# Ledger of designs, part 28: designed miniproteins, single chains, continued (4)

Each design is a single chain, and the fold is of that chain. pLDDT is the mean over its residues in the fold that is shown.

## One batch from the design tools (miniprotein)

Design m12939
Fold by ESMFold2-Fast:
Structure m12939 (fold): chain A 97 residues (1-97)
Amino acid sequence: ELAEALVKGDEQKLTDYIKELLKNPEKFEEGERFELAIRLSDYGATLEEIQKALEDPEEGLRLLAEKRGMDVEEFVARYRQAFEKGRKKIEELLKKK
């Protein structure tokens, strides 16, 4: 579902998913999967590759690290740190009116 929305460019479904993640900070794991899916889509990943990443985030992160030429463990650590900082910043921006 999410993978299809990314490949097809379904902005409404993607927007609704982002809003859901930002409303519930406890869904950090789902946020990681979403960010991973977006990054894979940016790299021209196929629907099948994105679906695999959503089913197995560790495998998806490994694939993304490989495409970046990075060590998997280092990439995963950096990805989690960057994601958490980005998420907090986005939440702050959405609270402003």
Scores: mean pLDDT 63

Design m12940
Fold by ESMFold2-Fast:
Structure m12940 (fold): chain A 85 residues (1-85)
Amino acid sequence: DLSPEGEELARRLNRIYGRIMGVAGGILNDKSASQEQKDKTMQLLSEATKLYLQGLEALEAGDLEKAREYIRQLEEILDELRKIQ
């Protein structure tokens, strides 16, 4: 029951969260990664999961502006994870 814009945002939300999970999983399974890198990765992953769920709720409510804001925050988390990697 999403609009075409809502469906596009849902695809973007799912893709960005999937990338975050992939990068975070890579860091957490890297034997050369420090404990500090792993701890920060776990913290960022926890925040990303919360934002992802809030993004899904915004999409279900038809609040496309909030959905875009949560996607933007997830993109910032992905960039931060890539700096740790």
Scores: mean pLDDT 89

Design m12941
Fold by ESMFold2-Fast:
Structure m12941 (fold): chain A 92 residues (1-92)
Amino acid sequence: MEKELEREIAVALARMAVSVSLLALERNPTRETAEEATRLIERAADRLVELGLTEEAIELLREAIRRARELESKEAAEIVVEGLERKIREIE
């Protein structure tokens, strides 16, 4: 029970990290913010993998890629998408 709650909290925090990172990037679409957003999302995925939640980590990254593609800044979108696609390949 406690271990399952820990995993549910980890997934919720990872989803929050994606949402906050992409919102920050939407408000400040610089290369630096895109690189920081990518790193934060990658770290969230790594934490899920460490907990044995590999499929959840891949789904998180795919959802983040989908949302990043909707950004008005194509340069910022490309940085995030390329970084996260690389991360998916490393996990698979």
Scores: mean pLDDT 86

Design m12942
Fold by ESMFold2-Fast:
Structure m12942 (fold): chain A 90 residues (1-90)
Amino acid sequence: MLEEVEKKLEEIAKELLKEHPNEINWDYAIELVEKELAPILTLEIVLELLKKLGLLDEITEKQLKENNSKEMLIQIAASIVIYLKEKLKK
């Protein structure tokens, strides 16, 4: 499951880089994440992704455990997509 989500986030990042290489299309990133990943995005997967990327600290973990709406999970996944797009741009 985690590997599936990681692969899908990378695919979305590559699509954004191909179609919109020079702009941060945040709304489109959210739309693609919602369309492709919304059914499989869970708090557990998002926490593991952030941990793997070195972005999970005690404050972030606590905030996510207290506020883990589907909308919040989608926004965090979209942030990861933008982060991956910037890495792929190099």
Scores: mean pLDDT 77

Design m12943
Fold by ESMFold2-Fast:
Structure m12943 (fold): chain A 61 residues (1-61)
Amino acid sequence: MEELDEKIKKMGKKLQEEVKKLTPEQQRAFIEAYEKGDIDKLNAILKPLGEQELAERAARR
């Protein structure tokens, strides 16, 4: 757990900023998935943020 903060920081400040934008429920799920080493789950939690940009572009057009 102590190394979790260090690993998140090493994963990139961008990821830290994205995690900060998540709801408390999503942040808890992210930490849980990270602790289990479930990379697919981590990507699933963060993927909607990337898809959000595409959805906004589609809605705008």
Scores: mean pLDDT 62

Design m12944
Fold by ESMFold2-Fast:
Structure m12944 (fold): chain A 100 residues (1-100)
Amino acid sequence: SSNSEKAIELVEEMEKLAEDFLEGKLSEEEFLEKTKELAEEIIKLVPKEKQKEVADLLHEFINLTLEAYRLKETNPEEAEKKWKEAKEVFEKLKELIKKS
């Protein structure tokens, strides 16, 4: 559906924000504000029955990205692992939305 296509575009925008954040192009505050706005829009575009699961996956993605960022200077290997986990959650999120 057109709503699913829009939701996927917003999810991809969120991935780009996470990449920019991890590269130091966005502050943590800017990242949290922008991802909150995108998450609210994504949730509105999915069927009500899927909204909780989508919200939970969005929250997990954001938390894993924050953990990756915070570990970047002190434990870069663990930071890479957290970012890999975030990307796996991101792919699950896109697959869930595509089935809507």
Scores: mean pLDDT 87

Design m12945
Fold by ESMFold2-Fast:
Structure m12945 (fold): chain A 83 residues (1-83)
Amino acid sequence: PPDLDDEIVEALERMMLTVLLKAAEKGVTPGEMVERMSTLPGANPERFRAMVEELGIDLDAPLTREDAERLARAMGERAREQL
């Protein structure tokens, strides 16, 4: 049902935003995040890299708060498309 899909998307976006904002606060680059994801079972670093590149975010520059918010929103939209 639409309400449940919206709740799932909101929960995923909130979780991703929290992680990405912490990364931005620490000056972590999206490239470093991709590398870290490659060590985690079940992670999809290639999908994350593709999202970063589609948004025009620099993989080698420290993640900004603004870019973290954009990326979290894009990931939520992509999840909604797959539901």
Scores: mean pLDDT 77

Design m12946
Fold by ESMFold2-Fast:
Structure m12946 (fold): chain A 120 residues (1-120)
Amino acid sequence: MESEEEKRKIGEGTLEFYKYYYDIDEEKLLTLLRGEGIEVESIEELTKEHVIEFLAKRLELSEEEYERLKKLKHFSEILAVEYLVRKLGISPKEAIELVESGEYKKLLDEETRKLLEKYS
């Protein structure tokens, strides 16, 4: 179970990522989450499992890709999959493989790297 500090870090990290890449504020992000069936009242209620489910639906992941996403060690690696698929146009399967191998770090720009390191 995640500590309150880890939950806050997940919510803040998800919001900062979506604000930076999609110009989405907190209310828009909550609307998007609820649209995918993730029922949270505030961004601070976001768990790692909520973000994984949200990305699985948003990126149209297969059951195998969803199970692999759940096995990623760091929350920042989950956000890296979103970045690789939605911003770089990499397939979900290849994005997950790149994150599992650590090779994804070579594909990040400096601002993305700094943001993800903040939430590692």
Scores: mean pLDDT 81

Design m12947
Fold by ESMFold2-Fast:
Structure m12947 (fold): chain A 89 residues (1-89)
Amino acid sequence: SARERRRELIRQALDEEIAKVKNEKLKAKLEANRDAIVDFLMQQLENPEDTVPPEELKALWSSLSPEEQAELLEMLRATLLKALERAKE
């Protein structure tokens, strides 16, 4: 389905962005939360007004330094832009 294709594109884009992360501790945390991040990004695209981060992602966010939080937000933005661009074609 188109929805399953979108999820797979987000998953692939997220994996590419995680691979670029130089902070080994942050990278490990992102890999551990990969499915929760994909689910969150899918919810953001399908229902942005009612999307609430799951407890796993709230715990992840609270465990990060301000610098790591900024890197995570940049990575999530890059992931969404890449997946949306690939979904057009």
Scores: mean pLDDT 83

Design m12948
Fold by ESMFold2-Fast:
Structure m12948 (fold): chain A 99 residues (1-99)
Amino acid sequence: SPIEKLQALLDQTTAQLNDAIKAKDYDKFLAIARDFAQQIGEISAEGAQVSQEVLAELDRVEEALEENKDNPVIQLALVATFQSELYLKVQQLIRKLEE
């Protein structure tokens, strides 16, 4: 089901994003998040809307990371905030698909 695919994908992606943050590999973080957003878009029509929103936010995060390349504290805060918001958006999508 779309819900089962989303849950499995969310669990896998959360682990990969956490590993990228620990490694301070923000290029990898962005690549993982973009791939995840694209996969969400393929699962359902509701997922396509969430995918577009996440990709737009990733463009802003990428720009902010570049502006703050010499500030590791701000870079960590940016990716941690994005990860938390991404998790909540996917949980909201799962809830909508259960209706």
Scores: mean pLDDT 87

Design m12949
Fold by ESMFold2-Fast:
Structure m12949 (fold): chain A 98 residues (1-98)
Amino acid sequence: MKYEIETKITLYDVNGNLVGEYTLRSEEVDGEVFLHEEDKEKFRELAEKLKSLTLGEVKYEITKEGNKITLKATQVLVDANNNKVLTIETETVLTKLE
């Protein structure tokens, strides 16, 4: 089966201010996920911003409608003292192509 994947990533600081927004596109083919070449730099930038933080609380919402699956996730990132530093909201849409 082949899926087209679009992930929107939104970053908020501790006060709820928008500090970053990214859209990444990839394809899933036979269990392998391939990120689009133009989005690899966006992924690298995002990974660099997050590398010193630890995963805290996460909330998930999954909606399935026709050939689309939408996964919404809210992930809190914490520092070494367990203080909230960043909130990541992701919306991933998987569209079945075949």
Scores: mean pLDDT 74

Design m12950
Fold by ESMFold2-Fast:
Structure m12950 (fold): chain A 60 residues (1-60)
Amino acid sequence: MEELELKALAVLDAKKALGISDDALESIAKDVGLSPETVRKIIEESKSAEELAEKILEAQ
């Protein structure tokens, strides 16, 4: 995996949990350093995990 992909691992977890429960959203958002709403919006805007990770890292 590339360095970007490695960081995307945490972002992927956020994306998966984002569709599961609000509680998981908060935990992941806190780990990523963003609010769950911000994370969700970025996920919606991103077309792929690659861009998703980049957007999240930039927002951090």
Scores: mean pLDDT 61

Design m12951
Fold by ESMFold2-Fast:
Structure m12951 (fold): chain A 71 residues (1-71)
Amino acid sequence: LVLSEDMTGSSAARTVIPKGSEVLAITEPFIDAEGREVVLVYYRDTKGRRRAARFLASELPAVRAALRPAT
């Protein structure tokens, strides 16, 4: 699954997953050091680099809505 648009997480310092990144895994929600319910999104960028981004659990529906099958 790849992102159809850029995704910005608000749970950390302005983490952005670029459009076209392949989402590899999304963790179950957990509580971070600040007491917020968050998920980690593991992804491969368009250059093939493995990365992770932190999102609020409440942001997960928007991330899922942006996912498309890899072509």
Scores: mean pLDDT 73

Design m12952
Fold by ESMFold2-Fast:
Structure m12952 (fold): chain A 63 residues (1-63)
Amino acid sequence: QPRFLTREEVLELVRELAKKYGLTEEQMKKAIDEALRLFDEARKLGLTEEQGRALVESIVRKA
């Protein structure tokens, strides 16, 4: 069944990737804020769960 990332899933992904990439708690919080802002864009673009996950990874890596 087709679905897109939920806000909870975005938050969990940022947490996991922040730990993986060694971000501080403050950097993680900033990445979460940016990911949630871009989550609306992902929804408008109809991004799949996998595409949304890639977007979150880009945000975390940028932090």
Scores: mean pLDDT 72

Design m12953
Fold by ESMFold2-Fast:
Structure m12953 (fold): chain A 91 residues (1-91)
Amino acid sequence: AKPSLSEIRDDLLEFLEKNPNPSLEQFKELAKKYGISTNTLLTLTFLDLFAEAKKNLPKEKVDKLVAEYKAGASRLTLIRKMSKLLEEEKS
């Protein structure tokens, strides 16, 4: 069974608080816990954070994230950027 995006988000928010610069290896371990592939976890995390970014961040910052993704930026790099920007906006 697929875990909910809410469960993934809550676990990842706690994880990112403890690990502000997460590695690919750490995502592999989390993906194993959820019984999904690392690519699936990265995609689900990216989509969840991007949905929150569209709600909470200025359009200019969201547009830059989309442009970076289209230019070939890794999902992991964008996840790190979105997490940091969302933390700054909530603080």
Scores: mean pLDDT 76

Design m12954
Fold by ESMFold2-Fast:
Structure m12954 (fold): chain A 87 residues (1-87)
Amino acid sequence: MPTPEQVLETARAIMEEQIARITDPEQRRRARSLLAVFEHEMRELLADPSMTPEQIHQKAINMMRTIGEELGLSEEEIEAWIARLEA
């Protein structure tokens, strides 16, 4: 099981790769805003000593699904993101 910090680093890498493929400037700005929100939420979770690594990991997965949907990714693309996050 990856650590919560590794989950954040992997999620950032996945999102940066996706952002690099976005040709539309407005969609790219939206994607970067979503990444910033994700990083903020993850930092808050990492700072909470009552949160277990399993709870942080599950919240990261749920946030990645929501972001993928907001970016217009297919279910298959979102599942590929989650699979990479859990590797």
Scores: mean pLDDT 79

Design m12955
Fold by ESMFold2-Fast:
Structure m12955 (fold): chain A 101 residues (1-101)
Amino acid sequence: MEEEIKKLKEEIEKLKEEIRKEMEPEQVEIAERILEETLNNIDEAIEAVKNSEAGVKRPSQEEIKKALLEYAENPSELSKLKLEKALYKALLDEIKTSKAK
């Protein structure tokens, strides 16, 4: 468990660094604020996920949904870090996809 927590923290920091390289500092601050608000309002995030249409089949969105539900059912430092990683990974994937167009 402790080794998995350490690995997740390192992966999250790496994702944050990649996001900072891809975005302007102002955009990074906005993105981090949105992620923090999502983590603080877990109940609202769960409701949003439940109301999302079954047709949205992006892998990053499914990872967020799965991590969010896992955290809601069993809140722990590990499940919170998994949720944070899923959110940062989805943000990075969206940024890269937008640049490819």
Scores: mean pLDDT 67

Design m12956
Fold by ESMFold2-Fast:
Structure m12956 (fold): chain A 79 residues (1-79)
Amino acid sequence: VRERARELLNRAVEAFVAGDRERGERYIEELGRLLGMSPEQTEQIRRAVEELAERSRAGDVEGARAAAERLEELLEEAL
């Protein structure tokens, strides 16, 4: 389950970085179903993914790292 959750999360980030918001949201929905996440947990992860994608697009390496750490923390809490 951890490996599949990480795969879905990575695909969501890639989709948001590419500007494919609809595909990114589908991966987040699938992650939520896989882990039985609450609406609050799902929204927190969605926002963290959007932040990471935005920082990555902007070339903000430090901001992207901080966002990735936050996202990893949220994923661990949901596991």
Scores: mean pLDDT 81

Design m12957
Fold by ESMFold2-Fast:
Structure m12957 (fold): chain A 57 residues (1-57)
Amino acid sequence: MTLEEEVQKLAKENPNASIDELLREFLRKYAGTELAAPLVGLTADEIKEIIEKWIKK
């Protein structure tokens, strides 16, 4: 599973969640895992932009 696929899955499971809430849920589940490694060193705003891009289709 790619990071993008996991984020898209979380968005589908939480359709009323904001991007901030999806980010917190993702970090809560995957913080310290290999899937979260590409997000290490990014700002919260940069991560939100990536998540928004993946959700927009």
Scores: mean pLDDT 74

Design m12958
Fold by ESMFold2-Fast:
Structure m12958 (fold): chain A 88 residues (1-88)
Amino acid sequence: SARQEHLRIIAEAAEEMAKNTGGETGELFAKLAELVREAQKELQDPEEAEELMEKIKELDPEVFEKFEKEIEEKLRAKREARAEERAR
């Protein structure tokens, strides 16, 4: 379930951004987390989440870059943990 893992990581990153970012941008990240969690449950198409991500990127590209780095960091940590487990 690579799709489920990827959606979970995006949702967790969006939830962290919502918690740590105030104002309209923080509210948009909270909504993004909701939409991604719905997509993770296979209840909704991810199109609305993709549209919201583009809106956040246009509104605050610096904070959006931080969000992308959070996702990459979580994905990297997951890969490293699996590699370490296999090496032992």
Scores: mean pLDDT 77

Design m12959
Fold by ESMFold2-Fast:
Structure m12959 (fold): chain A 63 residues (1-63)
Amino acid sequence: MDAEEALRAAEEAVELARAGRATREDLDKGQSAIVRAINLGKVEEATALGRELARAARALGFP
């Protein structure tokens, strides 16, 4: 997975979570994709997506 693929996976997880459709597995994949994107140099974009994913997950009742 390159940086662009990792960002797309993270964006997909955020969209699913905002729509109230994300499963725990979707959130876990999103978090893994965010970490991978950060490691591949997309620090700012991935960090912003991580904050959005955390907010959406919390709204769905995940810790």
Scores: mean pLDDT 81

Design m12960
Fold by ESMFold2-Fast:
Structure m12960 (fold): chain A 84 residues (1-84)
Amino acid sequence: MLSFEPLPEEVYQRLVELREKARQAAEAGDKETAIRYLDEMMDLLQPLADAGNIQAAVELLRIAVEKAVYDSTGVLEVLPLLPP
């Protein structure tokens, strides 16, 4: 059975911060800045996902989908982060 190891607290707090900044940038119509924050969240999660953290892998996929939808539609669906 695969185990859900919680994200490090520092990583989780940084994701919350970046996600809120992405939402604010998207609300302001700054697509480039919103995409940049989404990319930074993905970069933060990638090494944890590569190390086998299932929560990091799930969040990475969710952000990748959110970024793809936002880039193609201009609509950012702000999904809440999974709890640690």
Scores: mean pLDDT 77

Design m12961
Fold by ESMFold2-Fast:
Structure m12961 (fold): chain A 68 residues (1-68)
Amino acid sequence: AAAERSRALAREIVDRLFKAMDEEYKKIVEELKKKNRSDILEKAKTAPDPVDQLVIATRLMREEEKKK
């Protein structure tokens, strides 16, 4: 009943979050490859969590753009 709907909703939210993260990470990887900034990807890989990897990659990319 209600517990089954709550579990289904939670699973759907988690699945959507992971899909959004994968799409965003792929965009960042492609952008960094175009700019020959594989060093930023290497730094992001030091984080064990995919969310932290995305955060680190995004932060370092923004810092690099601000230096222009």
Scores: mean pLDDT 71

Design m12962
Fold by ESMFold2-Fast:
Structure m12962 (fold): chain A 65 residues (1-65)
Amino acid sequence: SAEAEAAAERAERAAARAAASGDVKNMQLGTEYARRAAEAAKRGDAEAAREASDLAIQHMKEGGA
């Protein structure tokens, strides 16, 4: 859960920056994967939570340097 929560927080911060730059697609994808990570963590699915967290971070980085 802590990893998923951290990924969601990073995705929110990155999404704000991406929105300012007009990169709505990467913002939406990163936010969606952050939500999936949080849901997986609630189910106790650590593998799915880690995979979704990694994807959230990746898409946010694609929207910003």
Scores: mean pLDDT 68

Design m12963
Fold by ESMFold2-Fast:
Structure m12963 (fold): chain A 93 residues (1-93)
Amino acid sequence: MERARELGRWVLEEFEERREKLKPVAEEAVEKLKELGLLPELEEQLERLGIDPEEADAEDILLALEGLKTRGINPEEVEELMEEIKEKIKEIQ
């Protein structure tokens, strides 16, 4: 088990590949929220969750959208966007 550094490198390579595939999904979600005028609400919700908006991935955005829906902030548009993000994540798998 002296190969902890090699295992870490392998995990980082898989993580990097997954991050690169999911990055466009997160970027599209942010753009749609901007078009809906919900970008400030998304940023506020991410901050409440302790997530840096600049580092938020697609799963972080989904968690923030669940919070917005629970608060009654544009629940129909938020639900539709959540479904789109979930489908795109499945397509990448």
Scores: mean pLDDT 74

Design m12964
Fold by ESMFold2-Fast:
Structure m12964 (fold): chain A 96 residues (1-96)
Amino acid sequence: SGSGDQQVDKNLDTLGRETGQDDLVDQARKYYKLAVQSTVFGQIDMANKYISKFDDILRQLGDAGRDNPVAQQAVTNLSQFLDDLKRSQQQIALSR
């Protein structure tokens, strides 16, 4: 474990710097980690809740950085990690 979590943290750090939305960035980091943990442990309802909260925060950060290309790139990168989490959660749910 390393490169994916490091890339998420780097993109969230970029969003904090570019938007000044430090509280939203901290909440996004928390919910991403909780979503990953819940997905790994097959806690489907909890994983869905944390994925939804992370998605909502990314939309807010995207709105805050709408005119900032660096912020928009970081949101795009984080949205790809979110899609990977959603797919992993669905695959685990279907495998039980």
Scores: mean pLDDT 83

Design m12965
Fold by ESMFold2-Fast:
Structure m12965 (fold): chain A 92 residues (1-92)
Amino acid sequence: LRLPPSPRESLLNKRLQELLKKIAQGELTPEEVLEAIEELMRQLELPPDDRERLLREARRVREEILKNNASTEEKRSLVIELFGRIGAVLNS
């Protein structure tokens, strides 16, 4: 990660912390977090290539969640990993 973090990276990290807090409080499901990620991606004016890569990652996570054979904790871990990948792209 480069220092200082970009404004987009700072916004993403703040949003991630908010979403994780709501998941811990039982306010949001992993599916709702994934929807929020997709909305955040649309609001961030990313280069087309980066947007396509992140949307493909989001689709893979959605497919894993929809298989419905994973625990809530496993689903939560998948959305956290997706946020990490988004952060890596934004910091590249």
Scores: mean pLDDT 67

Design m12966
Fold by ESMFold2-Fast:
Structure m12966 (fold): chain A 88 residues (1-88)
Amino acid sequence: SLSDEAIARLEALLAELQRTIEETKRLSAEQRAGLQTLADHASKDPAHQPLADRVRAILEAHADATGDDPRVDALLQEISRVLEEGGA
């Protein structure tokens, strides 16, 4: 399961992701699929439902965003690393 430290790190990374997408107006189909996978994974544990809900809120808020930004890719890679290291 995710530690409190891992959850705090994920929340910080998701906040940075939200800011980056809002500023750039970019979110590719591949990046959306990555976020959807993260939300689906997190939703399997009731303790992580707030993280899943936050990811889904980001996707909903930016439904019309398109295109690639390397900062979004970097943030998604870091989120995936935290989840892997946390055993989630």
Scores: mean pLDDT 80

Design m12967
Fold by ESMFold2-Fast:
Structure m12967 (fold): chain A 61 residues (1-61)
Amino acid sequence: MALSPEEARAKLAELLEAFRAGEISPGEFAARALEIALQVEDEAVRDEILDAVTATLLEHE
């Protein structure tokens, strides 16, 4: 089952909010974001998600 680009971005935004609020660990954030990326068929949107994850994790070590 594939996520639309809009659904994937919305789920990533929720996940980023939870991570920045300290509700989830960096490892949980990475794992959940990867699940979102794997459900996206659009390569460009998948790359956007993975880039956002990498940038966020680099901010927090």
Scores: mean pLDDT 78

Design m12968
Fold by ESMFold2-Fast:
Structure m12968 (fold): chain A 55 residues (1-55)
Amino acid sequence: MEEKEKKIEENVEATEKTYAWFKERRPDVIVLSDEQFKELLEKSKKGLLEYRKKL
């Protein structure tokens, strides 16, 4: 079943889109650079996948 992996990817994608939306509309709130948010996105995706994979 691919549902578990798809849910994680969907959550990460949603977070990235939300972050991009806030960065465009509310840059004062978003203090991360493009490089930092990409790193956080990758880290979050890997963290969620690792957490699920180890359980």
Scores: mean pLDDT 66

Design m12969
Fold by ESMFold2-Fast:
Structure m12969 (fold): chain A 101 residues (1-101)
Amino acid sequence: GSMVEKARKEAEKALKKVEELIKQGDIDGALKIVEETIKKAVELLNQGDYEGAKAYAEAAIRGAELIIEAYPDDKEVRLRAEILIGLARIVVGLANLLASR
């Protein structure tokens, strides 16, 4: 529906912001946007918007993967990004489980 379309577009904008912050060398800013994107995914999950939650969580996974790709030798950045990927994957799993009821 129109709400799912809006969620997908907003998730894509969050991912683009992560890409821009990576280009600027703002690693902490990029990680913060990924974290905020996961928080929005959880909010949508709690509202019963499972497709919107999944769109935001998948954007967060991709954003965190891009951070790891940009900073492959930074062990702290990699660990922080991998934790965020793990959290976002949990949201995807919960959205799929709850949508199947």
Scores: mean pLDDT 88

Design m12970
Fold by ESMFold2-Fast:
Structure m12970 (fold): chain A 79 residues (1-79)
Amino acid sequence: MITNLNDSDQQVIGQAIAQLQAGQVIDDAMRQQLIAIFQRNNIDDSQIQAFANAQTPRQQLQAIGDIVGWDQAFVDEIL
C-alpha cells in the first residue's frame, strides 16, 4: 500500500483511475508510467505483476486499488 505519494505520482494515478471510470482501457504508455511509479514506491513485485497482467478495465482498477489501499467495495462502486 502506498500512503505518501508525491503530487506528480498522485496525478498520474488519478488520471488512470478517471480513464477506467469513463470505461476507457489504460493504454500501454500509461501502464508503463504506473509500473515505474509502483516500482519506485517499493510496491511488491507480485502486485506490480498482477497489474501488468490485467487485461480489462475492472482488473486494472482492482490492481491499482490493491496497490494504493482501496477496499473491494470501493472498487465495485466505481465499476
Scores: mean pLDDT 73

Design m12971
Fold by ESMFold2-Fast:
Structure m12971 (fold): chain A 87 residues (1-87)
Amino acid sequence: SIEEEARRTIANAEKLLKEAEEEISKIKDEQMKAELQRQVEEIRRLVEEIKEMVERGAPDEEIRKKLLELENKIVRLINLLGQAKAA
């Protein structure tokens, strides 16, 4: 079901965010750290938006679109974090 798909994607996102926040805390470049923290906050807001959409019974297509947006934002965060750690 879309509810199970959303729950799984959100759980994976929350796990990755926890790991990312720990790594971000170690970043010494203040501008990069601020950008990474901003992206974490955007992802957290999107997670809450998806939870609300599921609770109100939004159309499956709308939920899937937001889940794809969530996955894309996580990939972007992880890539930027990798770049910051390599610098």
Scores: mean pLDDT 87

Design m12972
Fold by ESMFold2-Fast:
Structure m12972 (fold): chain A 103 residues (1-103)
Amino acid sequence: AAEKQQQLAALVAEAKPEMEKVLAEEKPEEAEYKHRLTVLRLHRRLAELLGVEEAARALEEAIRKMEEYIKQGKYEEAKKAALEGYRKGQELMREAAEALAAA
C-alpha cells in the first residue's frame, strides 16, 4: 500500500512537467497528438502499477500505433488509434475494478 502510494506520487510529479510541455506546444495539431500520447503513457503506467496487464498491453499497442502513424504524417489515424486504445484500456480497468469489488 505505502510503496504503491509512493509510486503514484512519483507518477503525478513526473506527469506535471510533461503536461506543461504539451501546453507550451505552439502547433495545435502537434499539441493534440502530444497530449493524447502523454495521457496514454500515464494510463499505461497506472495500469502497470495496478497490475492490470491486459490494460497495460492494450495501451502500449495504442501508443505504438499512434507513434507509427505520426511518423507517417497520418494524424487522423493516430487520433483514432489513441481513442480506441484509451477506450479499451478504460474498459479493462473497469472490469478489473469490478472483479476486485466483487471479491
Scores: mean pLDDT 74

